Designed miniproteins, single chains, continued (5). Designs and how they scored, part 9

Each design is a single chain, and the fold is of that chain. pLDDT is the mean over its residues in the fold that is shown.

## One batch from the design tools (miniprotein)

Design m16278
Fold by ESMFold2-Fast:
Structure m16278 (fold): chain A 65 residues (1-65)
Amino acid sequence: PTDEEVARAVEALVTKHGVPRELAERVAALAKQGRAAEAIAYAREHLTGPAAVAASAAGHDLASA
């Protein structure tokens, strides 16, 4: 993914889904490296409820971009 796509995903997770910025940046960094499974696992381990779902989806989408 591009730096713009990464920045957009991080801001959406923080502002719309209440994900802590540090966790959102970690998920995005793993996904940017093509490590989608690790990004999803990290989100599921450290987040619960709608925030975990949003971060997992972002990890998958960014790795596919």
Scores: mean pLDDT 80

Design m16279
Fold by ESMFold2-Fast:
Structure m16279 (fold): chain A 62 residues (1-62)
Amino acid sequence: GAGDAAGAGAAAGSGDAEAAREAGLHVTQKNSEKGAEIAREAGLAGGDEAAAQSAERAGLMG
């Protein structure tokens, strides 16, 4: 869908997007809602590395 810029902004704001995704993947196998919540919590930790990776990926798209 649309929202490449919006998605990139959200990922950049969530410094730990990659870690959040990994945590969510592990939990979502059993609890989708819990997985999403954990992913959000991990994002609160804010890791510049994950934010940079997400921004770089978004940059590659456009």
Scores: mean pLDDT 50

Design m16280
Fold by ESMFold2-Fast:
Structure m16280 (fold): chain A 61 residues (1-61)
Amino acid sequence: SLKEILKEEMDLGAKLLSLSAKLNVAKKNNAPQEEIDKLQEQIDEVQAQLDKVTAERQALL
C-alpha cells in the first residue's frame, strides 16, 4: 500500500542519515580503510533500496 511505501521511504532515509554520520565519524577518526569501505557499501545498498521504493511510489501515481 502507499502508506507502507511512505513509511519504508522514511525509515530508509533515516537509516541513510545514520550511516552517513557513522562514515563521517570513521573518516575523522582515521578508521581502517576496510571499515570505511564497509560503511560506504552499506550506504550504497540503502540508497539503492530507497531509489527502488521511491520508484514504486511514483508508479502508483
Scores: mean pLDDT 86

Design m16281
Fold by ESMFold2-Fast:
Structure m16281 (fold): chain A 94 residues (1-94)
Amino acid sequence: MPPLERVMRFALSNDKKKDGYVTVDEMVDIIFSYMDKDGDGVISREEFIEFAQTVFGWSEEEAEKLFDEMDKDGDGVISREELEAFFKRRFGLR
């Protein structure tokens, strides 16, 4: 399993409400605010790999594999909607 605990810990540490609850939408907002440096509303492969290595401690190979799993249309970017759908599916949030 990818380190779910690291992802949850990151989300909770960036929880502005500090109530211990982070919705999938809030988690996606936090991730986009860190990675979407161009403000174009998508996350590039390079931005995702850098973030995953720096924040989650993933290898480049692991980050690339996960990016390919999320990039369903193969356009080389992840939309907010794709990332939200991935988290809902991956973490059992429906």
Scores: mean pLDDT 67

Design m16282
Fold by ESMFold2-Fast:
Structure m16282 (fold): chain A 88 residues (1-88)
Amino acid sequence: MAVVDYRLEGDTLHILLLGVSPESRGKGLGRKALERLIAEHPEARRVVLEVGADNTGAIELFESLGFRRVGESRSASGRPLLRMERDV
């Protein structure tokens, strides 16, 4: 199973959460969930997210889904974050 939580603002899809159950890893369910989300929003031109800079597993997952590292930010608590983007 894959779960995605998102917010659409103008032409930009903001991913708030993308999770894939351990039993579903390697089956492309995260990719399928993302592609389905994009297909449901033909007005979208860009997909963006922020991920913990130390969260190597999540970064590798998003890079496998076509995202690129585009900048750095910080959470409200000061934790380093990476901003990642994918064009539609």
Scores: mean pLDDT 75

Design m16283
Fold by ESMFold2-Fast:
Structure m16283 (fold): chain A 85 residues (1-85)
Amino acid sequence: SEIDKLLEELRKLLSQLPAELQPLADQIYDLAVEMVESKDPLEIEINYGMILIIIGVMKLVYPEYSELMDKISELVDKIYEIVSK
């Protein structure tokens, strides 16, 4: 499915983050999976919002990964657009 392909692309981009950031990468991925599996519009919004906050904080603290984080954010936005319809 399109969602499965986007989640796999997300996992590949997240794996490009350094080892010390992999716990945050895992959290972003888990939240994206929860967003996909949720049937509750409010839960979808909460999970999406939490991902955006994590990405935003990471870009502030680790500006050297900003371009990679932008690509990750774009994939999360695509997933959100599909699941929020």
Scores: mean pLDDT 88

Design m16284
Fold by ESMFold2-Fast:
Structure m16284 (fold): chain A 84 residues (1-84)
Amino acid sequence: TKDVEEVERFLRRISEEMNRLSDEAARRLAGARSREEELRVLDEMGAEMTRLVDEREAKARELEEAYRILEKRLQEKNTERELQ
C-alpha cells in the first residue's frame, strides 16, 4: 500500500540524513582550529542524531504495524476463499 511505501521512504531519508551528518561532522572536525569548534560540532551532531534515531524508531514501529495489518488481510481473504 502507499502508506507502507511512504514510511519506507521516510526511513531511507532518515538513514541518508544520518550518513550525511556523520560525513559533515568528520569534515568539520578535520577543519576545526580550536577545541571550542570541535565541541560545538559534536554537540550539534549529537542532538540532531538523537532526534533522527527517535524518529526512525517511531517510524519503524509504524511500518511493522502496517505490515501486520496487510498480512492479516491477505490471510483472511485466502482463508475465506478456501473455507467458503
Scores: mean pLDDT 77

Design m16285
Fold by ESMFold2-Fast:
Structure m16285 (fold): chain A 66 residues (1-66)
Amino acid sequence: MSEEELDREVREALALITAGILRIHYKDKEIADKAYEVGLEVARHSTAQEAVDAAIETAEKLAKEK
């Protein structure tokens, strides 16, 4: 794999791991699924930190709307 592909795969993996943690914390599959969707999109075009932050922020926002 190219280094760029490996870095992207690591970012995508971090988005998935973050969504898994959020699913356990919020106990809501819909919140976790949406957090993963947003985190994965950010991971494809931005840094790992931004992807994790976007996933967490999305989950927090959705939890507050319930």
Scores: mean pLDDT 78

Design m16286
Fold by ESMFold2-Fast:
Structure m16286 (fold): chain A 62 residues (1-62)
Amino acid sequence: ADKFLELMKKVKQAYDKLSDEEKQKFLDLLQEKDLTNAAKLLTKVSNLSEEEVENFLKDLLD
């Protein structure tokens, strides 16, 4: 639970570091259900793994 909340906070912080263009691309990828490419955008601005981010995005959309 605590690790999940901390990872979620880091994911939100990574999203906030994205440019407006990258934020729009991230949202478009989520609408397309392209979680792999959405995770790659967040990992580019953070030390999070693609696998961890992708799994959390799946949990959020389910």
Scores: mean pLDDT 79

Design m16287
Fold by ESMFold2-Fast:
Structure m16287 (fold): chain A 80 residues (1-80)
Amino acid sequence: MREEALKVLDSVDLNDIDAVVKALEELFRKKYPDKPDLVEQFTRAVRLVLRYAKEHGLSREEVKAMVEKVLDTFEAELAA
């Protein structure tokens, strides 16, 4: 999941928040088809992170690190 998500981030314009959110949502939905509420929560968290990063002029690497932390949090919830 993590490696696939990072490759998606490398293939999209991180300033296009809607495109990034859509790509990550599709990937997460494919991995967790039985958890639509979790996919929705993940989508909202990613959108908030991307908006924060854009407002604060964060680098691509910093944006990727923030998205990785969101992924780690949601995968931990799935393991619980």
Scores: mean pLDDT 78

Design m16288
Fold by ESMFold2-Fast:
Structure m16288 (fold): chain A 65 residues (1-65)
Amino acid sequence: MDTLVITKDTTFRSWIPNVNTTVTLQDKNGNKHVVSVNGTGEVSPVSSLSLKAGEEFTILDVKYG
């Protein structure tokens, strides 16, 4: 399973044009965080998850729809 490291330049984008994408991440303490990217490339606020540059997350799930 892939691991994601958050940097100041981290951007979540829709990997498929015009399709909403939901990514479920797990932090080092086992807490789950959900990030949504809509089909126009708008991202749910990373700040709502209190993410900081240098934090590492495990990618648990990626959903398209």
Scores: mean pLDDT 58

Design m16289
Fold by ESMFold2-Fast:
Structure m16289 (fold): chain A 87 residues (1-87)
Amino acid sequence: SEAVERRARELMEELARLMEEIEKDPNNPEVKERALRIVRELRRLLPQLPPALQEEVEKLIRATLELLARYGVPEARELLEEIRKKE
């Protein structure tokens, strides 16, 4: 739906900003936790999105999880492995 697509784009914008914040301050747990929550919400919305938007969202999710895993978020590593295993 149009509302789901709009929500997904809003979350993608916020996630991109949070990724920049994580790179500047990788020791801020609140920013990392917020990024992980957005990743989970985007994954929940993913099946409802058009194919082109799904590809954009999946790419951003992978990049975010790789960044979070690099900076010590165990849940991000686990989620990345789950995503890789299901593909």
Scores: mean pLDDT 85

Design m16290
Fold by ESMFold2-Fast:
Structure m16290 (fold): chain A 80 residues (1-80)
Amino acid sequence: SFFEEVEERLRKAKSLEEMKQIALEAAAEAAATLDPETARRLLGRIVLALDEIGEERGIPKSERDVMIQEIVAAFGALLA
């Protein structure tokens, strides 16, 4: 599935910046191709996976929260 492909890409990402870029690209594709409600649900799954992977990699919660907030804000702008 699209989500499984995104999760694999996040797990293979070599840096926090690459993880953020993957999530932003996935959010943009979801906003462009899916209805708003389905896109929001998919984004929810992506940000949860991002938070879990970031925690596994030792990224502080404060840094993960900022990254997630930026991704959610960018997605919200695409739906406005």
Scores: mean pLDDT 85

Design m16291
Fold by ESMFold2-Fast:
Structure m16291 (fold): chain A 85 residues (1-85)
Amino acid sequence: MTEEELLAVIKEAKKALEADPNNLLAHKNLAVSLAVLGRFDEADEALDKAVKIAKAIPDASEARALVLDIEVDYGVAVIKYVTSR
């Protein structure tokens, strides 16, 4: 994914959050894209929001799976940033 593609994902995620501030996928996409760009303060805020929304899901198995999905994708994004330097 190019920087221009990452910025497009961030723009779309922010637009989605204007319509629904609790959009889990939008917060996840913000966290992952910001982490790949090295914008970790903003990425961590988006990650915290995504994880809180996922943990609020009534099905404990679904909540756990979504938290793991978010954390794995975020970890991969951090690795991509570090290894591209």
Scores: mean pLDDT 83

Design m16292
Fold by ESMFold2-Fast:
Formats: structure tokens, C-alpha cells, sequence
Structure m16292 (fold): chain A 99 residues (1-99)
């Protein structure tokens, strides 16, 4: 269950990075939909999301951390690092929008 929970959260993070305009209500719906997926389906989704992030030139460290989630190799410390990198990116995009 912890592995699946991290996969669900990583998929939410990846979708937020690709679409930082998602509302809290849309994020909640996305989370509920992703929780219904099997682990195999989440892995396939994460691979597709990782490819899209790579095409858009996202940071290598962020891509590496998502890859570790897919491979079920991520530590608690590395998952917290992923969360912080996502939060920093979303904050930067929010600040750009206010200009």
C-alpha cells in the first residue's frame, strides 16, 4: 500500500508539473481517480508522464526521483525531496503568473 500511495502521489505531482493551473477540486478528483488504478496501471501512467516531463526539459534530479518511484527504489528522504522540488516549481509558476 505504501508503494501504491507513493506512485499515486508521484502521478499527481507529475500532472501538476505538466499543468500547474489545476484547481484544488481538480487535484482532489485526480487523486480519487488515481487511487482506483492498479499498481501496474500506475507504473504505465508514470512512464508516460516521465516521458512528457523529459520532453518539456524538467530538471534531471526531479526526473531521477520520479524514475525511482516507478522502480520502487525511492527512500523516504528522496520522496520528501521530490515533494519539495514540486512545491518550488509550482511556487515559481504562481509568481510568474502574478507579473
Amino acid sequence: SEIKQRQVLAAVYAKLLLNPELSPEEVKKLLEELKKLKEEELQELLEKLLEELEKKGFDKKLLELIRKVINKEITDEEFEELKLLVQEYLTEKLLEKQK
Scores: mean pLDDT 84

Design m16293
Fold by ESMFold2-Fast:
Structure m16293 (fold): chain A 88 residues (1-88)
Amino acid sequence: MEEEKKRKEANELLKKANEAIKAKKYEEAFKLIDEVGKVTGDESIAKDLKIQIAIKEGVSEEELKKLGVSQEEIEKIRKEKEKLLAEE
């Protein structure tokens, strides 16, 4: 019962986050993704989503720091971007 409610809440937050990303409101999108992590109790989901968004949308390292992304996550984003550029 509670698990189903959490799933629905997480899905709604993800939809709102995707809309914020399309509008280039990355601060709002990252806050919504953090809420997904809180609702699901799985912070790794929030971290992975932030990394994917930063790579796909080309968010700068300075902006990521303002959004509260850790230096370790920024390093992962940097490496993934380098790999994608090398494969182009």
Scores: mean pLDDT 74

Design m16294
Fold by ESMFold2-Fast:
Structure m16294 (fold): chain A 67 residues (1-67)
Amino acid sequence: MTKEEIDELVRELAEAIKKGDFQKAMELLRRLVEAGATPEQVREGLEKYGLPSFAPAAAVAVRRLQA
């Protein structure tokens, strides 16, 4: 998966969180892990898309799903 595809998935994740659609947010987190996204890419992407408060928690979730 390309860096651009990962960025688009992180953008969709940010929109799901902003909507309060946590079921979709969890689905997108799983897709990001399967795509090989790093915890840092998810953290930086969420900071970029206006969710700095959620960025550390999402990075931890990605790291845990990869373990």
Scores: mean pLDDT 79

Design m16295
Fold by ESMFold2-Fast:
Structure m16295 (fold): chain A 77 residues (1-77)
Amino acid sequence: MEAKLARFRELLLAGPALTLREILERVGLSPAAVEEAVAAMHSIPSDARVPPEEVIDSVRNPEARAVLREYRRLRAQ
């Protein structure tokens, strides 16, 4: 998982033109993980910049949950 999170960080920081789906697919997440992560991002409240912890904790796929937590961590910096 650490290698996938490192690749996720690189892609997220390198290309604001890439969609989250494109980034997750290039990281090599399973299709199920990609769909759960994208769905969680679409359920973010309009006033929030990052997915709330409650939204991340509702994600069942462990890869999707890990990349959403990393996204939140990076955006909090």
Scores: mean pLDDT 74

Design m16296
Fold by ESMFold2-Fast:
Structure m16296 (fold): chain A 69 residues (1-69)
Amino acid sequence: MSELERELLEAIYNLDEKKARELLEELIKQGHDMERLIEKLEKARDFFESSGDLKRAELARKLIEELKK
């Protein structure tokens, strides 16, 4: 996992939506594989949903929707 991908997950964990979006935009600008990013975000979403953490799951879902546009 790249350092930026790790920082993205940490931003989601901290509910820092602004930082998460900035990191996501940077990953896209650097040419990271969008399919791989979506898969990682979907795994994070599923983890938070299974844990009852609806706020973090919702943030991950929003980021997935932005990548699919």
Scores: mean pLDDT 81

Design m16297
Fold by ESMFold2-Fast:
Structure m16297 (fold): chain A 74 residues (1-74)
Amino acid sequence: AKGKALLAVEAGDLVQAAAFARDFLLDAKVVTSAQELAALPQAQRETLVQQLFGDALNPGQRQQLAEQIQVLSS
């Protein structure tokens, strides 16, 4: 899941990347529902993206992916 999300970001497919990242966070029990992910502050979603991908993504990519996770999860 983590590798698939990173490949999707590299391909410019942020919707697919957000879907893989969301599914990973749910499987890992970091959050209990997609609604919980959508309800988090943007800064906390960006922190989760940073924890998943680290320096593999630049700050702009982390922000965009965190925003797309919110849209997909709401």
Scores: mean pLDDT 77

Design m16298
Fold by ESMFold2-Fast:
Structure m16298 (fold): chain A 85 residues (1-85)
Amino acid sequence: SKEELLERLEELVREVLKTIPGLTQSQIDNYVELVRALAELAPLERLQSILEKFEEKMKKATTTKEKLDALVEMMNELYAVQAER
């Protein structure tokens, strides 16, 4: 379901953000809420494809930089979905 995809996305985004030194829990929560809201606007099939790619990159990421690069790429793909309307 779309809700299951959104929950999986939220968990991975939180994992990335927790690697950033000095970021507060409130800042993490606010960013996750923004990402979730943006992802909610994506069609199910597009969200699934974007999430699967993000999951694969996260499995291979060992450094904070690699995890941040994966998050940035995922966000750019979500923005691209909105640009299609």
Scores: mean pLDDT 85

Design m16299
Fold by ESMFold2-Fast:
Structure m16299 (fold): chain A 64 residues (1-64)
Amino acid sequence: MKELAEKLLRKALEAVEKGDLFSAAAHVVGLAALLTALKQAGSPDTEYAQELLDEAARALNEAV
């Protein structure tokens, strides 16, 4: 699941760089949904996914 979280972060950052804020927001939402699923499953990857979500959300907020 770390690989999926990293892929979503990368796509969010790429979308921010391109000025595609809709796609960036969609990837942030996808990462938030993944984090929720990891929390429900009791995954050890939960903290890592939270860090990636925080980074993606920060990048999106700074771009607006």
Scores: mean pLDDT 82

Design m16300
Fold by ESMFold2-Fast:
Structure m16300 (fold): chain A 100 residues (1-100)
Amino acid sequence: APPPAVQVPESWSAAQVVALAKAELRALLDWLSTQAEVPEEVRELVERMLGETDAARLRELLEEIRELVEKSFPPEVAAEFARHAERLLGVLEAAERRAA
C-alpha cells in the first residue's frame, strides 16, 4: 500500500522535518518494491538521500528519483509515486524555509 499523507507541524525544527522526509522516503521505496523490481539507480539515489543533511540537495535528489521512476515503472505506478513525491517535496521546502 502507498504511504499515508505526510503532515508537518509548525513547531518542528528543520532537522525534524528532514528526518520525517527520510522516513517517508523509506516507506515510499518499500511500497515501490512491492509493485515491481526497483532499478539499482533508484536505490543508489535513495541511499544518497538518507546520508544527506541539506534540504535543498534532498529536494534535487527526490526530483531525480521521480524522473527515473517515471521512465522505469508502469504509468499508474509512476503516477502514484509522483503524487507522493510532490508531497515530500512540500515537506522538504518547509525544511528549507525553517533552516533559513
Scores: mean pLDDT 75

Design m16301
Fold by ESMFold2-Fast:
Structure m16301 (fold): chain A 80 residues (1-80)
Amino acid sequence: MLSEEAKRVGEEIDRFAKENPDLYEVALKAAELARKSPDPEARGIATAIAEIVLSLFKLEYERNGDEEAKKQAEEIEKAL
């Protein structure tokens, strides 16, 4: 089972995502929590979420040449 802090961080990201449909904003929130959390399990969950979104934006750039997706991917990577 995940730690209580990891569960809390996961719930905070889930709540934020429900209120904010922009995956870029969700990834930045996850990256912030990955940096700030003292719990390694919570950092792991937050990092995994940010990296999943990062990979989606990298894929969008690779498939469609979307320069905005590339820029957003670079900002997520810097935030981690």
Scores: mean pLDDT 82

Design m16302
Fold by ESMFold2-Fast:
Structure m16302 (fold): chain A 85 residues (1-85)
Amino acid sequence: VDPKELELEIEEAMARMTVSVLESTPDSKIESMSDQDLQNLINLIDRTIATLERLSVARPDLKADLDAMIARLRARRAYLKSLLS
């Protein structure tokens, strides 16, 4: 077993879970967040996008699904940023 392949599989599973949690958060909850909480959430999205971009290069078999997740996270990030002054 290649340790690097196992690491990528774990990173993919964790990233997918993070995306699921972010996508299931209702807009009403987001709108009630403080600017600090919104910035922390934007930072989490940025880290998740970076992980997914690296995974899409390393795992071409998953590229289409990961690219779709990245697009949705970028849209979510833009929405959150629009709530900051």
Scores: mean pLDDT 82

Design m16303
Fold by ESMFold2-Fast:
Structure m16303 (fold): chain A 58 residues (1-58)
Amino acid sequence: ISLDLTVGEFAEKLGVPLSKLEDMLGRKLDPNLKLKDLSEADLAWFRYAAEERGLKIE
């Protein structure tokens, strides 16, 4: 998974709706925000979620 992908595209690659990611983080997410523009904490959580599904964010 590229850091140039959006949050919405990341959700698609995980096979989950964006609303599920929002619920897990406890806040609203911009589906057009790129992964590289996330905070370190959010990006670390996204990396963890991807790795649990056999994916890697590069």
Scores: mean pLDDT 78

Design m16304
Fold by ESMFold2-Fast:
Structure m16304 (fold): chain A 96 residues (1-96)
Amino acid sequence: MARVEENEEKLKRAEELVKDPEKKEEGAKELVRIAGEAMRNATLGIYEGVKSEDIERLNQIAARALGLASKVNPEYGFEATKAMREAARKAIEEAA
């Protein structure tokens, strides 16, 4: 699915940003956004009958983004967790 590929590309870009000390904060903010988007896409995918492998890949992207954001600063880890929770909640409401 295009959603998996788009989220993987965004994750790779954000991983590069956090390796640069001057762009670490920008990368962390992108990782928070990616965690939320990947969780939303995974949750919607369950209701849309998307392949289990693609849903698993989206969940792994979300988990990876959360982990990397947390490594930059625990506060970004909290923001990523909040973004993932809110994204899943909204996706469930949209699917209902």
Scores: mean pLDDT 85

Design m16305
Fold by ESMFold2-Fast:
Structure m16305 (fold): chain A 73 residues (1-73)
Amino acid sequence: MLSPEEREAIVRAVGELLGRPVSEEEAAEFIQRADAATIERIAERAGVPVERLRRWAVEHGIEIALRKIQEAV
């Protein structure tokens, strides 16, 4: 898992790119929809490897999906 410092850096990098503050959920969703060049820019700005950034976004998406399934069942 990413450290709290790495998550904060990613959220800040996405917020700066969009020109507004974003939540962790919004940042993860944006990364999942972003093209490779945009993901590389976020990773470089946050100081996190691209692979770790992609993994975090996918893991966060899985957590949201599982929570929705648990609420429906």
Scores: mean pLDDT 74

Design m16306
Fold by ESMFold2-Fast:
Structure m16306 (fold): chain A 115 residues (1-115)
Amino acid sequence: SAREEVRRILEEALGLAREATALLEELVARHPDDAELRALLAEFRHNVALLEALLADPDATLEQALAALRSLADLTRAAARRARALGDEEAARRFEEIHRRIEELIRELERIRAA
């Protein structure tokens, strides 16, 4: 069902959000005085909690899933840009790969909505 497909996408998005959060925690540890990285980490932790809440809610909507994934996409893009600005090309590439996968999940949700 469309509901089961939305749940699968949310589960995959939660995995990506957790991976991105762990990467950002490592980046914050290397740059502990960077206020932008600390703010991004707080936002990633909030997004993880939101995705967990949506997965626990049997009435979670496709529109809520889209909003959560779009927020996650914006956060991973910001993290990639900040990592590159700090000279961490490896972290930037890893965030860009996570961002690409999130964008694929957003396209899957948009196809479900259009059907």
Scores: mean pLDDT 91

Design m16307
Fold by ESMFold2-Fast:
Structure m16307 (fold): chain A 88 residues (1-88)
Amino acid sequence: SARWAELLAELAAEEAALLAEVAARKAADPDNRLVHLDVRIELGRRQLEALERLTELEGRETEEMREQRARIEAEIARLEAERAALLA
């Protein structure tokens, strides 16, 4: 059901947050910064894909889903810009 899929997305978001906290501590190592950003960008894209699947299962896009998708897209764009800056 859509509610079950939402729960799975919530659990995935909690896991992503935990991984980000662990990775942030390791980002003090300069050699790991680019890898850290690549992982965060990939996780954001997977969250976006999960949100799209939730929208399909729900049969509609709610205002909350629309706002969350926009936030994820903005975060990915910001991380990609940060990645580009590290390579320049």
Scores: mean pLDDT 77

Design m16308
Fold by ESMFold2-Fast:
Structure m16308 (fold): chain A 77 residues (1-77)
Amino acid sequence: EEEIEKLKEEALKNLPEIVDRFAKRLTPEQAKVLRTAVELSLEKNGEPVTDEEVAEKLGISVSTVKRLADEAKRILD
């Protein structure tokens, strides 16, 4: 548990920079989904983030989150 907290701090140090780089390559909607999913994952100590949690945080539908996440993944691959 303490080790996860340290990893979270290290991830927070590098992650905003990485997310910013990817966000610039994505549409504003795709970038919001990616950034929110990453932020929620860090808040959950690296546990998997559900599409429902991202949808609630952004105020959009779960179907939209799934589509935007898939599109973002395809662009980054």
Scores: mean pLDDT 73

Design m16309
Fold by ESMFold2-Fast:
Structure m16309 (fold): chain A 78 residues (1-78)
Amino acid sequence: PMAEVEALLEELEEIKERLEKTTDISEAERLIAEMDEIVRQIGELMAQLSPEQQAEVMARLNPILEEIGRIYQELLEK
């Protein structure tokens, strides 16, 4: 479960990088949809993790999601 979560966190970082580089709203919407699906998968895997591992995952996940949200909002304001 942890190895799968690590891979999903890496995918979120890739989505963030792609979102930073895009100026296309349609592409950004697809990236946000991909992010939502990955977050759902992480949530399912979290049930299999210890409370300590869950805290580690949340500490890494939350900053990525906050940054993605900020980038998306900035894109919509252009």
Scores: mean pLDDT 84

Design m16310
Fold by ESMFold2-Fast:
Structure m16310 (fold): chain A 78 residues (1-78)
Amino acid sequence: ELVEESKRIIEKLEQRAADARARGLTPVAAEYEQAIKDVKEALEKYERGEISPSEAATIQTAAMLRVVGAEIDAELAA
């Protein structure tokens, strides 16, 4: 389940990163790219047995919250 959830999250983040880049929102795109990296690293650590499923979920949630913050910052700057 965590593997499939992580794959869905990564796919959505990749789509959003591409959209942000197409719109010229470089800082937002960079934050999505960092979130993708964080989710992939969490999945890799989980698969190696280094972290629990709950720890992986926490990292994914934190990455998503940072992306939301970047979107809000971009809206406020516009």
Scores: mean pLDDT 79

Design m16311
Fold by ESMFold2-Fast:
Structure m16311 (fold): chain A 89 residues (1-89)
Amino acid sequence: MAKLTVTLELLSPQRGSVTAQAEDVAEPVRLTATMTDQGTGVELTEESLGKTAQAHVFASPASLIAELRGVGESAASGSSVEKTLRVAP
């Protein structure tokens, strides 16, 4: 079972930066997260830093979206949030 660490940084009440680091992968994945206008979800966009874009699969996409929504709801505090997810083999 691999461990995935997700770090979220709020750039504004409606936008955040997400960095995902897998235990067995040396290179982190960077995503831009944008809060929807309804405040009911988050859109994730992969940022390509000169590499071929790849689909990033998390063990629970719904759980990740729920965590990002929670961070968005607390955006007024300007906090960063770190969560660790376990990825099934």
Scores: mean pLDDT 47

Design m16312
Fold by ESMFold2-Fast:
Structure m16312 (fold): chain A 59 residues (1-59)
Amino acid sequence: GPEEEARKGRGAAEAGRALGDPGGRRASQLGTVAYDAAKAGDAEKAREYVDQAGAAMGG
């Protein structure tokens, strides 16, 4: 579901951020807001942020 997808995206984004990658930093920020949106019940917004985080990581 969108919350599970947001958690997976956030984990990958946080790993990129820890390595000092600029795309990973952006993806980490997007992953955080995606997770927050999923927790708030906004599945569509969470999916959009997950997709943006994936794009920032180059995939």
Scores: mean pLDDT 70

Design m16313
Fold by ESMFold2-Fast:
Structure m16313 (fold): chain A 82 residues (1-82)
Amino acid sequence: MKKIKVTLSDGKEIEITLEDNPVNATYKALDEILKELGIDVNKLSVEERLELKKFVEEASKLDHEEIAEKSKELAEKLKKKL
């Protein structure tokens, strides 16, 4: 497990504990960041939900720091579309 600090676009810093499995780490990072940004997953389009699923599958090749950075980038991109 690795603790990673993520600074959100509003300046809020959060600490996320990611497990050693990259897929589970990606689910955890996305969930925590989306929640802190106030994004309701149920309000996402079908295409945006498919993008999240594809991202999680691809994350099996990423380390914890890359997972956190890419999850933040995706979450902020989704927030701008809403």
Scores: mean pLDDT 77

